Designed miniproteins, single chains, continued (4). Designs and how they scored, part 85

Each design is a single chain, and the fold is of that chain. pLDDT is the mean over its residues in the fold that is shown.

## One batch from the design tools (miniprotein)

Design m14953
Fold by ESMFold2-Fast:
Structure m14953 (fold): chain A 80 residues (1-80)
Amino acid sequence: MSPDERQFEAALATLSGLLQQAGQAQRAGDRETLQALLDQMEGVLAQMRAWAATLPPDQRARWDAVIAALESGLAGLRAE
């Protein structure tokens, strides 16, 4: 795995952990914790977008699709 690939994998692992915590906070009705976790996830996604912008077009398109799917999921959580 290249350093760039490892960087994205680390970010995905972080998002996975935050998503699990967000789901728990949502089920507990802890809206303050949920909001803080969603804000953290948005920060990670913004960083991933910045990294993706530096990649070759084919790799960028793949990561843009992944990031867009994650952003859509995050928007759904905020709407609840």
Scores: mean pLDDT 81

Design m14954
Fold by ESMFold2-Fast:
Structure m14954 (fold): chain A 81 residues (1-81)
Amino acid sequence: SMGEVRRRLAELLEELSELRARLEEAIKNQDTEMIQEIAEELRELRRELEELLPHASPADAEVLQGMIEAIERMLEEIEEL
């Protein structure tokens, strides 16, 4: 249902926010091991978002796509380190 997708979307938004904060801290500390762990978690989160996409309303799909793009940008940042 759309309500279930919306609740899951909220959970995933919270997870993305946490991963972003953890990545900033790991980069600041030059913690290569933690950066790699965060990269793996970002790839897993991207897969979950991609799985939700075909079940989302147009409005929720737009938010999901924005989150996927944010993850791709974070992964690109990691590759440039």
Scores: mean pLDDT 86

Design m14955
Fold by ESMFold2-Fast:
Structure m14955 (fold): chain A 82 residues (1-82)
Amino acid sequence: MVMQMNQDVMNSKASLEEQAQRLADALRRDLGPAGEPYVERMRERMAEVLAAHKDSPLSIQVSRLVGEVLRAIGDYWQELLA
């Protein structure tokens, strides 16, 4: 039981890391050079979240990652719209 649960958790986290990489790449291409500092900070924060919450439930990890993505986009839009 515990071994199977550990395997499922590993697969979920690997998928989450892959999704994080895809989001960073897409955002970097969409925002262009002006957005690069925001995307780089987002990547650093996402890595910290995954490291800090590696033993946390998947729902907490997802919530924290979504928060960092929205924060990066919000910071970028505040600079453009201010």
Scores: mean pLDDT 69

Design m14956
Fold by ESMFold2-Fast:
Structure m14956 (fold): chain A 97 residues (1-97)
Amino acid sequence: ARALLLYGAAAELLRIAREQAEEPELLERIEALAARVRERLRELDENSEVEETPENIALSERLLAEIEELRENGTAEEQLRAAERYLREAERLLAEA
């Protein structure tokens, strides 16, 4: 389930964005998306396993690299946008299953 990896990456970016954000409006947007991701992860944790396929390993490595780049060089707003992108992709994968 590639969706689980994408939700996990979104959760980590939202955690980083929350720690960097200083604007109240941005913090509200981060927390709203974080709540949505937490509910999705709770559901998937009970019903889904991530198999160690070459495709899943490659995705995990790419997501870790993107997260580290955004942690070191990104703004809270860029981290939120990346998390929104990951959430959209995860929702698309679940809709196609």
Scores: mean pLDDT 79

Design m14957
Fold by ESMFold2-Fast:
Structure m14957 (fold): chain A 98 residues (1-98)
Amino acid sequence: EEDAASVRRVADRIAKMAEPISPQLAKAIRELGDVLVEASRLARTSEEKIHVTALLMNALATVIALEMGDMSVEEALKTIQDGIAEARRLLERLRERR
């Protein structure tokens, strides 16, 4: 759907911003994007769609904080990894709805 395409486009842009700073962080952001694209396809309610958007915006905020020197690469990577875990939990809940 259009929402899933938008999530992938935004995630790819965030990953490109991170790539010159840390290729490992860019890879983690792309992995987050893959999970959020699948979650977006299953999201039906406004709350579910907001949750997907919030996880994506947290990734953007993390890259901005890193670029501004307010966060280390190690802290940014941990934050994105925590985001991937939350996104996977969201995806599992959405799949179990049947």
Scores: mean pLDDT 88

Design m14958
Fold by ESMFold2-Fast:
Structure m14958 (fold): chain A 84 residues (1-84)
Amino acid sequence: SVEEILESFERDLRELEREIEEAIANNDRSRLKDLLQGALNGKQALDKLKKEFESEMTPEQRERLKELEERIEELIRRIEEALS
């Protein structure tokens, strides 16, 4: 269901945030590169979810999706900054 997919993304995003913080704190450039690829794949998956299921989403679910999109884009920027 859309609800289960959104909950899974929210869980994965929280874990990604934690792993990024840890990698930055440890100056682990190899891990940051892996996390960047993961974040980019996640953003693509959210784009596909939106296109496929937007018509089935409630207004609340669409808002949650937008928040997930914004948060993952911010994490991508943060990783790229740490790698610069």
Scores: mean pLDDT 89

Design m14959
Fold by ESMFold2-Fast:
Structure m14959 (fold): chain A 68 residues (1-68)
Amino acid sequence: SSEERALEELESGLAAARRLIEEGRVDEAQAVLDYLRTMIAVSPLSPEQKARLEAELAELEAEVRRAR
């Protein structure tokens, strides 16, 4: 389904952002997180799915802020 595909792509994107942070590629990680925030907002996901993804995104954004 489009929902399952969107969820997989967003989870994959969050994993990619985490890897960029681990590599010290903080500006690239921020660009990916900005893109993912937009995609979460427009994706055909349930409020519960969006809340879980937004929580993980917020944790990664906090890591980026600490690395700056």
Scores: mean pLDDT 87

Design m14960
Fold by ESMFold2-Fast:
Structure m14960 (fold): chain A 73 residues (1-73)
Amino acid sequence: EIDELVRKMEEARARYRASGPGERDAALGEYNATVAKLLNKMKEEKVSLEELERIFPGEAARNIRIAFEDFEK
């Protein structure tokens, strides 16, 4: 479910931002994995970034855009 993946991505991002030096690599790996799953699910369900940002507005939309900018190029 896309909403569950967005929630997991935001949780993983929060852990990464809060992580100390010993936790950082694991937290980054989890964040990367959740972003990849979200991208694959969007492609499978034919949901655009704009549509996803409409469903999850505000801070969630900003977090989604930042994550995708990191991984599209």
Scores: mean pLDDT 75

Design m14961
Fold by ESMFold2-Fast:
Structure m14961 (fold): chain A 82 residues (1-82)
Amino acid sequence: NARAEAQRALDELLKAKTVEEINEATHRMIAALDQLPPEEAREVAREGAERVSKKADETKNLDLQIALSVALIAFAVVIATS
């Protein structure tokens, strides 16, 4: 369940077109990761970070790029602390 919720939040983050959508999806993703076993949370956060990093590189809007960078920092914290 929590893994499926994390995957849905990641899909929403990758489809997000506004800062609000990115922030909301990021919060849902982190909440779902917090419910997973540490090893699984790290794996899912690593996958999410790779995909979000690609979206950030492809993004030309500065506000969206900043919001995506904040999401990447949040995923890095999960990877480091899980």
Scores: mean pLDDT 84

Design m14962
Fold by ESMFold2-Fast:
Structure m14962 (fold): chain A 65 residues (1-65)
Amino acid sequence: SFDQEVTDALKAMAREVSKMFENPEVSQRIETLMTQYIDARAQGDTQTAQQLLQEIRQLEKEEEE
């Protein structure tokens, strides 16, 4: 489990990572998915976290040309 301070730091990192994407729609979607993934991990919901991680990885691969 994560404590609140670690969770907040990871969400801040997710926001910075999302800014690396020039497309605003992709940037917002990455930020949303990463934030949901961090929350799922903090809550111990491994099934939801795994599903969100798959979505993040798919979106990252689609952004790679």
Scores: mean pLDDT 75

Design m14963
Fold by ESMFold2-Fast:
Structure m14963 (fold): chain A 83 residues (1-83)
Amino acid sequence: MTEEEAKELVKEAQKLGDELNDPSTGPAEMAASAVYGVVVEGVDAEEAIKKVEEMEKESKPKTKEAKELFEKSKKLLEELKKE
């Protein structure tokens, strides 16, 4: 994943937070930011995965968009962990 792709993921997450009346979109934005942290800031992918899983569990996302953003972020982090 490139820095540009990671920035686009964060922008997508922020747009969903602005458009949806779902409190779980905030934690989903943080999940996208965790992907950015791994790609750009050298954060450990395994540690980022644990934080994202905890955020999803605590926020209990109800919308498809928030659930898909968490799933997409976790999938990207798992791929980064394997590299």
Scores: mean pLDDT 75

Design m14964
Fold by ESMFold2-Fast:
Structure m14964 (fold): chain A 85 residues (1-85)
Amino acid sequence: LRDRVLALARIYLESAKESGLPEEVIESAENAIRLAEQGQVAVAANTVSGLPLKVTAAAGQGKLTSEQQLKFYKLFDEGSSKIDF
């Protein structure tokens, strides 16, 4: 479980950075990695589960373009499809 949460959080972080997503999304992904590494796996999993809502909220606030959001989802899908859940 921890290794899957870590892998997913890292893919979120890299996809968000490559797509130029807002710092609030990047910081949340970094926090999920830190929590999972500290053994707080359930809290880390909840943080990762909340990331799509943070992306949607940022888009609604005009903090990212439609192109950035589409690029993020494509990169995230490509990365996450390689993780065995």
Scores: mean pLDDT 78

Design m14965
Fold by ESMFold2-Fast:
Structure m14965 (fold): chain A 61 residues (1-61)
Amino acid sequence: MTPGQQEALDIAKELYSEHTGKPVDTSLSDQEALRKIFAYLEENPELLEKFFERMVEAFKK
């Protein structure tokens, strides 16, 4: 996984955990975790917007 892909996954996991109050299942592969989180974000457009905002901030640093 590239550093940018890892950053995206970490931001997605954090946002998912903040919204649901539950940690992402650590037994999942990075690919499976990413798919599950993005499916959830697609159902919650407000979270998808927050994800892109955090991505923009992360890549500015």
Scores: mean pLDDT 74

Design m14966
Fold by ESMFold2-Fast:
Structure m14966 (fold): chain A 66 residues (1-66)
Amino acid sequence: MKSTVEWLREAAERYGLPDELVEEAERVHRDYQAGRITPAEYRRRLAEIVRKMLEAAGGELVFPPP
């Protein structure tokens, strides 16, 4: 199954969103896998990135179900 990061990358390509948001998500994912951030902080940061992408898309971006 596609990860949230993979979905964000595809959404950025499809809707012309900033690559910086995808890079931020990938960095957060790497930090979590390296044990540098907690699961709670990981979820918080991903939710913030998703919110920023939704705002950049004018609030009309539909996310696939988890």
Scores: mean pLDDT 70

Design m14967
Fold by ESMFold2-Fast:
Structure m14967 (fold): chain A 74 residues (1-74)
Amino acid sequence: MLSEEEQALEKIRELAEKALEALRAGDYETFKKYLDEMKRVVHEHAEKYGISEEVQKQLREIGEEFRKEKEKIE
């Protein structure tokens, strides 16, 4: 379980970083593509293994980063 969770967290983080980069560049199409990919990774992991406290915490931190970046481009 922990190994699968670590792989999911790494993938989620990678996609979040790419999404943030696209958002900062004003590329909303690419941002939406990476968000959709993140949702698929999270959903697939949840269906197979459930969502742990650690995964929930990581997703919350990513969501806060996205909100902060959106505020800057306003």
Scores: mean pLDDT 78

Design m14968
Fold by ESMFold2-Fast:
Structure m14968 (fold): chain A 88 residues (1-88)
Amino acid sequence: KVEELLEEAIKKVEESGADKSLVEKFKEQVKKMLDAIKKGDFQGLTKHAVDLGRVLAEGLRKAKSEESRKLLREAGRLASEAAKAAAE
């Protein structure tokens, strides 16, 4: 379900070796997405999904290895699947 996909996305960001600041920014946007889903706030869900994508883009620019970039891309894929599942 949506929560499990977002929890796996967080784990992938942590495994990528991203700094604590980036991990916390990612967790903050995940929390905002889940809160928007609980309230049926589709506009808020869309906004926070975009902000989550910006955090991932920052992580990808800072990533020093292909393994780190692969984990961050997988986090993005999981977050996209979660947003799609929440909209259905």
Scores: mean pLDDT 84

Design m14969
Fold by ESMFold2-Fast:
Structure m14969 (fold): chain A 77 residues (1-77)
Amino acid sequence: SEFEEYRALVREMAEKNKIDLSKLRIISDEQLEEMLANGGVYDESAKERKASEEEVLDLAAKRYLLLEKEKGAKLSE
């Protein structure tokens, strides 16, 4: 539910600002970390993949959740 709340928030923000999330080029943080950690082969197709709207919302929601949890830990709430 928490994750879904952030997905809805990101979707509303994009709609209000007229941002087409599906047009953004993005790779997941996990894919980026995998490439960096393993000194992996450079994959241009993975790096420059156009994300679906759902993929962008998922990534943004995860980032918002992580930021809120990190912020809470620092504030000791």
Scores: mean pLDDT 53

Design m14970
Fold by ESMFold2-Fast:
Structure m14970 (fold): chain A 90 residues (1-90)
Amino acid sequence: SAAARAAELARLEQLGAENGAASSRRYIELAREELEEAGRKDPRIRELVEQARRLADEAAASTDPAERGRLGRRAYELMEEAVKLIEELK
C-alpha cells in the first residue's frame, strides 16, 4: 500500500507539467481520506489542497490554453507542497 502510493505519486509528478489540473484532481480523489486526516492535523495542508482544487477547477473552466496551463501547473505545485507537509507529519 505505501509502496503503491509512492509509485502513484511519482507518476503524477511526471504528468504534472502536461496535465497539472487533471493530475491534481486525480490525486485529491485517490488520496481523499489521507488528505482529510492530514488536514485535520495541520491546517496548512487543508488550505493547500483547497487552493489546488480551486485552481484546477478554474483551469478546467478556462477557454485560454495558456491560462489553463498556468493554473494547472500552480495547482500541481500546491499539491506537491501539501504532500511534502504530509511526509513531515511522520
Scores: mean pLDDT 74

Design m14971
Fold by ESMFold2-Fast:
Formats: sequence, structure tokens, C-alpha cells
Structure m14971 (fold): chain A 107 residues (1-107)
Amino acid sequence: DKVKEETKKKLLEIAEKLGEAISKYDEEAGKKLLEGAKLLVEGMLENEELAEKGGKLLAEVMQKLPEIAEYISTFAVNARNAMTDPKNSEDYVKRAEEAAEEAIKTV
């Protein structure tokens, strides 16, 4: 599915930018965020267990960085929705990107 592959690429690019920015503030949290986001996005296509692992890593980052927890949560919810609802994927990707930008501004 080309739409799902394009949506995945966009979400992973957003996750990479977010993870890089957070890594400059907290290297361990940034690495966990990127790994968690990748597992979540990839897992939503093929493996529920990977999606669950991704969610757990993102939850750990949210506990460590409560100041951006809301934005990480918003990113995760919209990334999940973008992967599961192709008709509205563009709107969900935009919301995920906006949440990532707010997290980056906060740190």
C-alpha cells in the first residue's frame, strides 16, 4: 500500500527530527523516543507487539520529561491514527508534526 508507506516515511521523518532535538537536551530520552516512535509506526503495519513496545518506550520518555509528555502523547496518538485511518492520514500526520514542533520548542 503506497499510501501507508508514504505515511510511514513522513511519520518516521518527524520522529527522527524530534528524537534528534530531544537528544541534544537529553541523549538517552531522545534515543528512546526515536526507537519508540519507529517501533510504534512500524508495528502498526505488521506487528502489534512491536507497536506495544514502542508505546512503552514513549511512556518512559514521558515520565522522564513531563514538560513535553503531552506533546509526545499527542504525537503517538496521531501517528497511530495516521497508520490505521488512511482516508484521514494527512490530517493526522500534520497534527503529529505540530505536536513534535511544540515538544522541540519546549526543550
Scores: mean pLDDT 84

Design m14972
Fold by ESMFold2-Fast:
Structure m14972 (fold): chain A 83 residues (1-83)
Amino acid sequence: MAKEEVEKKVEELSKELGLSEKQKEALKKLGIAVLDALSAGKDPNELKEILTLVLHDVLGLEEDVAEKLATAIVNTAEEALKK
């Protein structure tokens, strides 16, 4: 359930931003890792910072785009876990 919400959000964002299949697959894996980290009690704000750095440095996204994506994914994972 929660994984499906995160994967759906990644699909929507990947389509909006024109991400490649490899970037989309990486983003889905990162989204699931965020979900698992939140379930383990990790701080959402720390995860947003870490994910922003990964998206900027690894996927080559601009800092503002990476921050927006990281925020959207972490927020989606938090909302999915509250249900």
Scores: mean pLDDT 81

Design m14973
Fold by ESMFold2-Fast:
Structure m14973 (fold): chain A 66 residues (1-66)
Amino acid sequence: MKVFYDPEEMTEEEAREAIEKLKAEGVGPGLHLVDNKPVYLVPADDEGRINLLKEGGWKELGEVEL
């Protein structure tokens, strides 16, 4: 699963910490709020959503297994 975060709302380090919290919760794809900050989990094959997030200024953190 690909991870996206808004660089205007959080740093890369904060996004990495948010992902560790989401892994502990066992969440699925979609928009998640961690400490009221948005993190998006996208299936790696959802090219349309990945493109929309990139166009919206969201930054890819990488791949994660949940």
Scores: mean pLDDT 81

Design m14974
Fold by ESMFold2-Fast:
Order: structure tokens, then C-alpha cells, then sequence
Structure m14974 (fold): chain A 98 residues (1-98)
């Protein structure tokens, strides 16, 4: 279910697990294209606020970078990009953060 994927994503983000975040985000995008990306954005915004309050600088940086990637992916989706093009974009951008 989408709720299970979002919960798994939240844990992977908190752990700064680059590969697991990428794999779960791909599953979300493939199961529920644009709505999935919007739900991920909302979850990341909530996690960012919590990370800022906790003073977790590495997590703040990681979530901020993920939010930029998600926002760019949403803009690509609006311009008619395919699921495969967005997944390829996600994988390339995530590899730059390693």
C-alpha cells in the first residue's frame, strides 16, 4: 500500500540510506505517478521541519536535497515526462548526492 511505502521511505530518509530511498521512491512513482510525488513532498516537508527543530544538520541537508529533486520531478511530470524518464532523473540526481 502507499501508506506502507511512505512509512518505509520516512525510515530510509531518517537513516540517510541513499539506495533504499531511491528504490522506495521508484516504487511510489510507478504505483501512483504524480499523486505519489506530491505525497512524498508533503512527508519530506514535515520531516524537514522536525529535523530543523532537532538540529540534525546532516538530515536537514539530505531532506533539502531530496525536496529539490522531488520538486524538479514534479515539474518534469507537468511537462509530460514519462514515468521511466522521471525514475532515470531520480537515480541520476541521487547518485550526485553520494
Amino acid sequence: SMDKLLKELEKAVEAIDWDKVTDIMEKIIRSDFEEGLKKVKKMLEEQLEKAVEAGDVPLVIFISDLLEIVEKALELAKKGATVDEIVDFLRKEMNKLK
Scores: mean pLDDT 86

Design m14975
Fold by ESMFold2-Fast:
Structure m14975 (fold): chain A 64 residues (1-64)
Amino acid sequence: MSQVEQVRQNVVDMIKHWVETRPEMSDEEKLELVDRILDTVRRVMNLTDEQVEKMRKEVRKVIE
């Protein structure tokens, strides 16, 4: 795994843990917030659309 892939995986794991620790939020609110976080991460880390979509799918499995 490349260093970039490792950082991406760490971000996904952090988001999953964050989402799992907020049971009071609805699944829709969690998904909306995840989308905002991923959009920010995409800009800061200069990720491709494919990388962001992969991260989104991994996080969605924890919410739904």
Scores: mean pLDDT 74

Design m14976
Fold by ESMFold2-Fast:
Structure m14976 (fold): chain A 83 residues (1-83)
Amino acid sequence: SSASKALAKRITGGAQALISDAQAFLASTPNPSEELVKSAQELIQKVQEYLKALNDNSVPREEILKLGEEVKEARKKFDEVAK
């Protein structure tokens, strides 16, 4: 449906924004700590895995939900380290 396509587009846009924000934060941080670099890289990787699964019709919904939770956890860790 058009509503499902609109939601998918919004989710993709939000995910791409997370990657861009994490990259921009690292680029603007002089001498970032190893923990900051690691947490940002993990967040970027989890978001990329989530986006790949969203565009793969063979991936079951349960796996997509699990990957979404992994993105939330990675974002939480990044936000804690970025303080």
Scores: mean pLDDT 81

Design m14977
Fold by ESMFold2-Fast:
Structure m14977 (fold): chain A 73 residues (1-73)
Amino acid sequence: SEARKLGLKAIGHILRGIGLVLEGTPEAVQEAIRDFEESIKLLEEAKKVATPEEQADIDRLIEHVKKRLEELK
């Protein structure tokens, strides 16, 4: 489904962002912020075409990523 494709793209950005945070350079952290922001956009798009049950799971993931972003800014 389209929601699953968008979700997989978002997961890819999240995993890359985590790796960049672990590198710990200012440049890597800035790149991680961009990856997390892109993942939120993709998850919000996935949510628009998701079932109510899938939307709940997507919302939990969005909040988790938002918390990571707040810790980096």
Scores: mean pLDDT 86

Design m14978
Fold by ESMFold2-Fast:
Structure m14978 (fold): chain A 75 residues (1-75)
Amino acid sequence: RADEIRRLEELEREYERLAAQSRQLSDQYRRLAQQSTDPATRRQYLMQSRGYQDTADLFEGRRRRFRRERERLLR
Protein backbone atom coordinates (compact mmCIF):
# COMPACT_ATOMS: atom_id res chain seq x y z
CA ARG A 1 0.00 0.00 0.00
CA ALA A 2 2.76 2.49 0.88
CA ASP A 3 4.50 1.78 -2.44
CA GLU A 4 1.19 2.15 -4.28
CA ILE A 5 0.48 5.50 -2.57
CA ARG A 6 3.99 6.76 -3.43
CA ARG A 7 3.55 5.70 -7.08
CA LEU A 8 0.18 7.46 -7.29
CA GLU A 9 1.69 10.64 -5.77
CA GLU A 10 4.49 10.51 -8.37
CA LEU A 11 1.92 10.04 -11.16
CA GLU A 12 -0.15 12.97 -9.82
CA ARG A 13 2.93 15.24 -9.93
CA GLU A 14 3.97 13.96 -13.36
CA TYR A 15 0.55 14.56 -14.93
CA GLU A 16 0.30 17.98 -13.24
CA ARG A 17 3.60 18.91 -14.94
CA LEU A 18 2.44 17.47 -18.29
CA ALA A 19 -0.83 19.43 -18.08
CA ALA A 20 1.07 22.66 -17.33
CA GLN A 21 3.45 22.07 -20.26
CA SER A 22 0.55 21.39 -22.62
CA ARG A 23 -1.23 24.59 -21.49
CA GLN A 24 1.98 26.58 -22.11
CA LEU A 25 2.27 25.10 -25.62
CA SER A 26 -1.41 25.89 -26.27
CA ASP A 27 -0.79 29.52 -25.25
CA GLN A 28 2.36 29.74 -27.40
CA TYR A 29 0.56 28.47 -30.51
CA ARG A 30 -2.33 30.86 -29.85
CA ARG A 31 0.15 33.76 -29.81
CA LEU A 32 1.83 32.48 -32.99
CA ALA A 33 -1.58 32.35 -34.67
CA GLN A 34 -2.25 35.98 -33.68
CA GLN A 35 1.12 37.03 -35.18
CA SER A 36 0.69 35.02 -38.40
CA THR A 37 -0.18 36.84 -41.65
CA ASP A 38 -0.75 33.63 -43.64
CA PRO A 39 -4.30 32.20 -43.23
CA ALA A 40 -3.16 28.57 -43.64
CA THR A 41 -0.37 28.98 -41.05
CA ARG A 42 -2.78 30.77 -38.67
CA ARG A 43 -5.27 27.89 -39.00
CA GLN A 44 -2.49 25.36 -38.35
CA TYR A 45 -1.37 27.17 -35.18
CA LEU A 46 -4.96 27.42 -33.91
CA MET A 47 -5.43 23.68 -34.47
CA GLN A 48 -2.18 22.99 -32.57
CA SER A 49 -3.31 25.30 -29.75
CA ARG A 50 -6.65 23.47 -29.44
CA GLY A 51 -4.88 20.10 -29.59
CA TYR A 52 -2.58 21.01 -26.72
CA GLN A 53 -5.50 22.40 -24.70
CA ASP A 54 -7.38 19.10 -25.18
CA THR A 55 -4.21 17.21 -24.15
CA ALA A 56 -3.90 19.39 -21.03
CA ASP A 57 -7.52 18.59 -20.12
CA LEU A 58 -6.84 14.86 -20.56
CA PHE A 59 -3.74 15.05 -18.33
CA GLU A 60 -5.76 16.93 -15.68
CA GLY A 61 -8.38 14.17 -15.83
CA ARG A 62 -5.66 11.54 -15.31
CA ARG A 63 -4.19 13.52 -12.40
CA ARG A 64 -7.60 13.72 -10.68
CA ARG A 65 -8.13 9.97 -11.21
CA PHE A 66 -4.78 9.17 -9.55
CA ARG A 67 -5.62 11.51 -6.66
CA ARG A 68 -8.97 9.74 -6.10
CA GLU A 69 -7.27 6.33 -6.22
CA ARG A 70 -4.69 7.49 -3.66
CA GLU A 71 -7.41 8.88 -1.38
CA ARG A 72 -9.25 5.56 -1.61
CA LEU A 73 -6.11 3.65 -0.52
CA LEU A 74 -5.72 5.95 2.53
CA ARG A 75 -9.15 4.90 3.85
Scores: mean pLDDT 86

Design m14979
Fold by ESMFold2-Fast:
Structure m14979 (fold): chain A 94 residues (1-94)
Amino acid sequence: LPEILRQRLVELGYPPVDVPDPLPTADRLVSQPIKHLKDGIWAFSSSRGGTRVVSVLIREPAEDGKERVTTITVTEGDGRVSVRVTETLLPVKK
């Protein structure tokens, strides 16, 4: 998983970041446990029913007081690995 995440980050033009393996496992989808990897980059993992999901969240300043959030999600289960990349714009809360 760390190598796949690192390759995908580089492919998207982000600096290579060492993603720990294992990452903290989340039993809930809130800010804990999220590991800060680098300025603007956080990672977390969850595991359910033999499927492990690792997500890297990248926050970048955008125009008009907005923040660009890119999420790279790697899902591993049943001997398969899939990668999903999503991007969204969020208003920066005060």
Scores: mean pLDDT 64

Design m14980
Fold by ESMFold2-Fast:
Structure m14980 (fold): chain A 89 residues (1-89)
Amino acid sequence: SVEEEVIRIVRDRASDEELQEVLSEIQHLLKLVEQGRRTLAGARTPEERRQAEEQYRQVQQQVDERIDRIVRRLGLSPEDQERLRSLVS
């Protein structure tokens, strides 16, 4: 599960409180990505598709920024950073 992978990536670098915070953040980001993908899949016209693509791009930027914050806060290795990014991509 995504939760198990997050725990494996961060548990040695995070307190129990930090671990819970990261899990909550990742769950929130997954919901944002899912909502964006759903909006994109539901687009019926070229205009709706372009708007959905722009919104999805904004969601992806937010995801990247928040993952970068987590990586820097916890001092994650490049390998663990890639693993974490893959979970929310």
Scores: mean pLDDT 84

Design m14981
Fold by ESMFold2-Fast:
Structure m14981 (fold): chain A 67 residues (1-67)
Amino acid sequence: MEKVREIKKAVENGDYEKALELVDELIAESTDPAVIQLARGVKEAIEAGAPKELVLKLIDSLEETLR
């Protein structure tokens, strides 16, 4: 939960390097295929230069999955 909020904060601040680092850590620590898939989606969106609003929507989906 805390790591997803830090990813969201990094994206909101435009710190995409930090966001990618935190997403990679989440993927490495997770055993849930749904969480891994959504986290990979967030990473791919950031790397592709997707709009911030789209990246934030993907992070919101990731937060809902981690409840």
Scores: mean pLDDT 82

Design m14982
Fold by ESMFold2-Fast:
Structure m14982 (fold): chain A 85 residues (1-85)
Amino acid sequence: MAEKLAERLRKAAEESENPVVAEILRETARLVEERELTESNLASIYAGTSIRLVGAVVDGKVSAEEAKEAAKKIGELVDEAIEEL
């Protein structure tokens, strides 16, 4: 399952119009592959990614709308992975 979640995150990164969002999504995919897939680890990865997206908005590199869209996609993918555990 880790490989499938990581593949879906990388596909989302390729479909992202913002290179900063794409980089955050690729880093999230890497973290998914490196860690054991538990609900706790998936929640921690999602929380960390959400913080990075907020930081990018504060830095003016990503719009609030782009961050909301990316966070929603990641949340949906993480929820699906948790349901498959």
Scores: mean pLDDT 80

Design m14983
Fold by ESMFold2-Fast:
Structure m14983 (fold): chain A 70 residues (1-70)
Amino acid sequence: GEVPKVRPIGGSGGHTMRGWSEYLNPLLRKIEETRPVTLDDWDKIVKEVEGKVINLDSSVKPKIGAVPVV
């Protein structure tokens, strides 16, 4: 589509999607703020964000990539 739309799912058993919505927004903010360049910077940001969000399905790691997306 022309514009991808992300909708949080909260009541339909979409705990993963809901967790990702709350996690992704502050994570993206942190990425834009700090512009992580290395895996070390990335790891720090992930830990900071995860410390403030709910429990995730995955092993508390984002599926955006091993390094920052360019």
Scores: mean pLDDT 52

Design m14984
Fold by ESMFold2-Fast:
Structure m14984 (fold): chain A 104 residues (1-104)
Amino acid sequence: SKKEKLEKIIELLKKLKKSYEKLEKTFVPFNEANPSKEEWEALDKKYAEELEEIKKLKDELIELLVELFGEEEVNELLKKAAKEANNDRLKMIDLLIEEIEKEL
């Protein structure tokens, strides 16, 4: 149903937000530190794995949004949210959650 798809979109947006927060929290200390070669190699692998998870969440989110609203409306929604968030990804996700919750 439309309601089940809207609830799934909100779930995916919340997961995407947590994934970006985890990415920022995990990698900020290493950007400021002087890690060993072994720590750098482990970090690069972990970073790649977290980016793949973010990509999967984004792909599933966009597919569901396009299925419900159509590509044109989704592009407008994303553009508006990005502008209002001043290109802050976490703020953009919060704005998207608020907009989708209005449809419930």
Scores: mean pLDDT 82

Design m14985
Fold by ESMFold2-Fast:
Structure m14985 (fold): chain A 91 residues (1-91)
Amino acid sequence: SEARDQALTEQMLELADKAAESDEKEREEYVKRLTEVAVQGSAGVAVGGVIHLAQLDPKLRPYAIEVAREVAARRPDSAALMQATARVLSE
């Protein structure tokens, strides 16, 4: 539903912001939680969260790529778009 997609998007944006502000160990936990939220959303919601994470800080780009790859592995319906997103961020 649209309401669910909005709520998941807001959760991912909050977790991405916390990851950007955190030390490396705490960042890993926020990124892990963001991945779990992204897996629950539509392909568009997952892409939005991944792109936001990558754009917050250059140090987060590797984490954004790994989130995209993990969502692709766990969501067959989103796999093509998430793999394309990871490729673009890797180039």
Scores: mean pLDDT 86

Design m14986
Fold by ESMFold2-Fast:
Formats: C-alpha cells, structure tokens, sequence
Structure m14986 (fold): chain A 55 residues (1-55)
C-alpha cells in the first residue's frame, strides 16, 4: 500500500513538473522516462536478433 501511494503521488508530481519544465515540444517517444535511449537501443538489438533467429 505504501509503495502504491508513493508511486501514484510521485508519478503525478513528476509528470506535472516534467510538462512544465522539459516539455518544450511533444518530444519523440523515443526517449522514454523509464527507459533511457541506450536501453531502447538494446531492445532494438534484441528484436533484430530474435528476427534473425526466427528466420
């Protein structure tokens, strides 16, 4: 319960601050707040490997 309450509050607060400060323009969904761009590239690499193995 404490974790849920903290998360919900943190998400709302962080989202509000983010939109006020760093939302200059509808940023591309490429850089997600929970996943860094580097981690995203890792996902792309994994997807490519899976695709090759699928073949």
Amino acid sequence: SSINEQRQRNIGLADSLATAQDSAENGPKEPSPSVSPEQKEFGLRLGEELRKQKE
Scores: mean pLDDT 58

Design m14987
Fold by ESMFold2-Fast:
Structure m14987 (fold): chain A 71 residues (1-71)
Amino acid sequence: GAALSGTVTSLSESGNHLLAGARVTVDGQELGALVSASKATGEGIAKLLETGQTGAVTLDAAAQTVSGTVT
């Protein structure tokens, strides 16, 4: 799938998960994303708001970044 990378715009905790809003770039397009990731590993899923596509991502809460690939 296409590479996905971006920055966190909002971050909250829900149990053992991090829930984030993000602004991401996919194939040169800037898109909104909602991310759900493991608090322990940072591994999770992004949903792209404009396309409805999903991606497998790593959320770095300290760096306020998200990276991965569209599935």
Scores: mean pLDDT 85

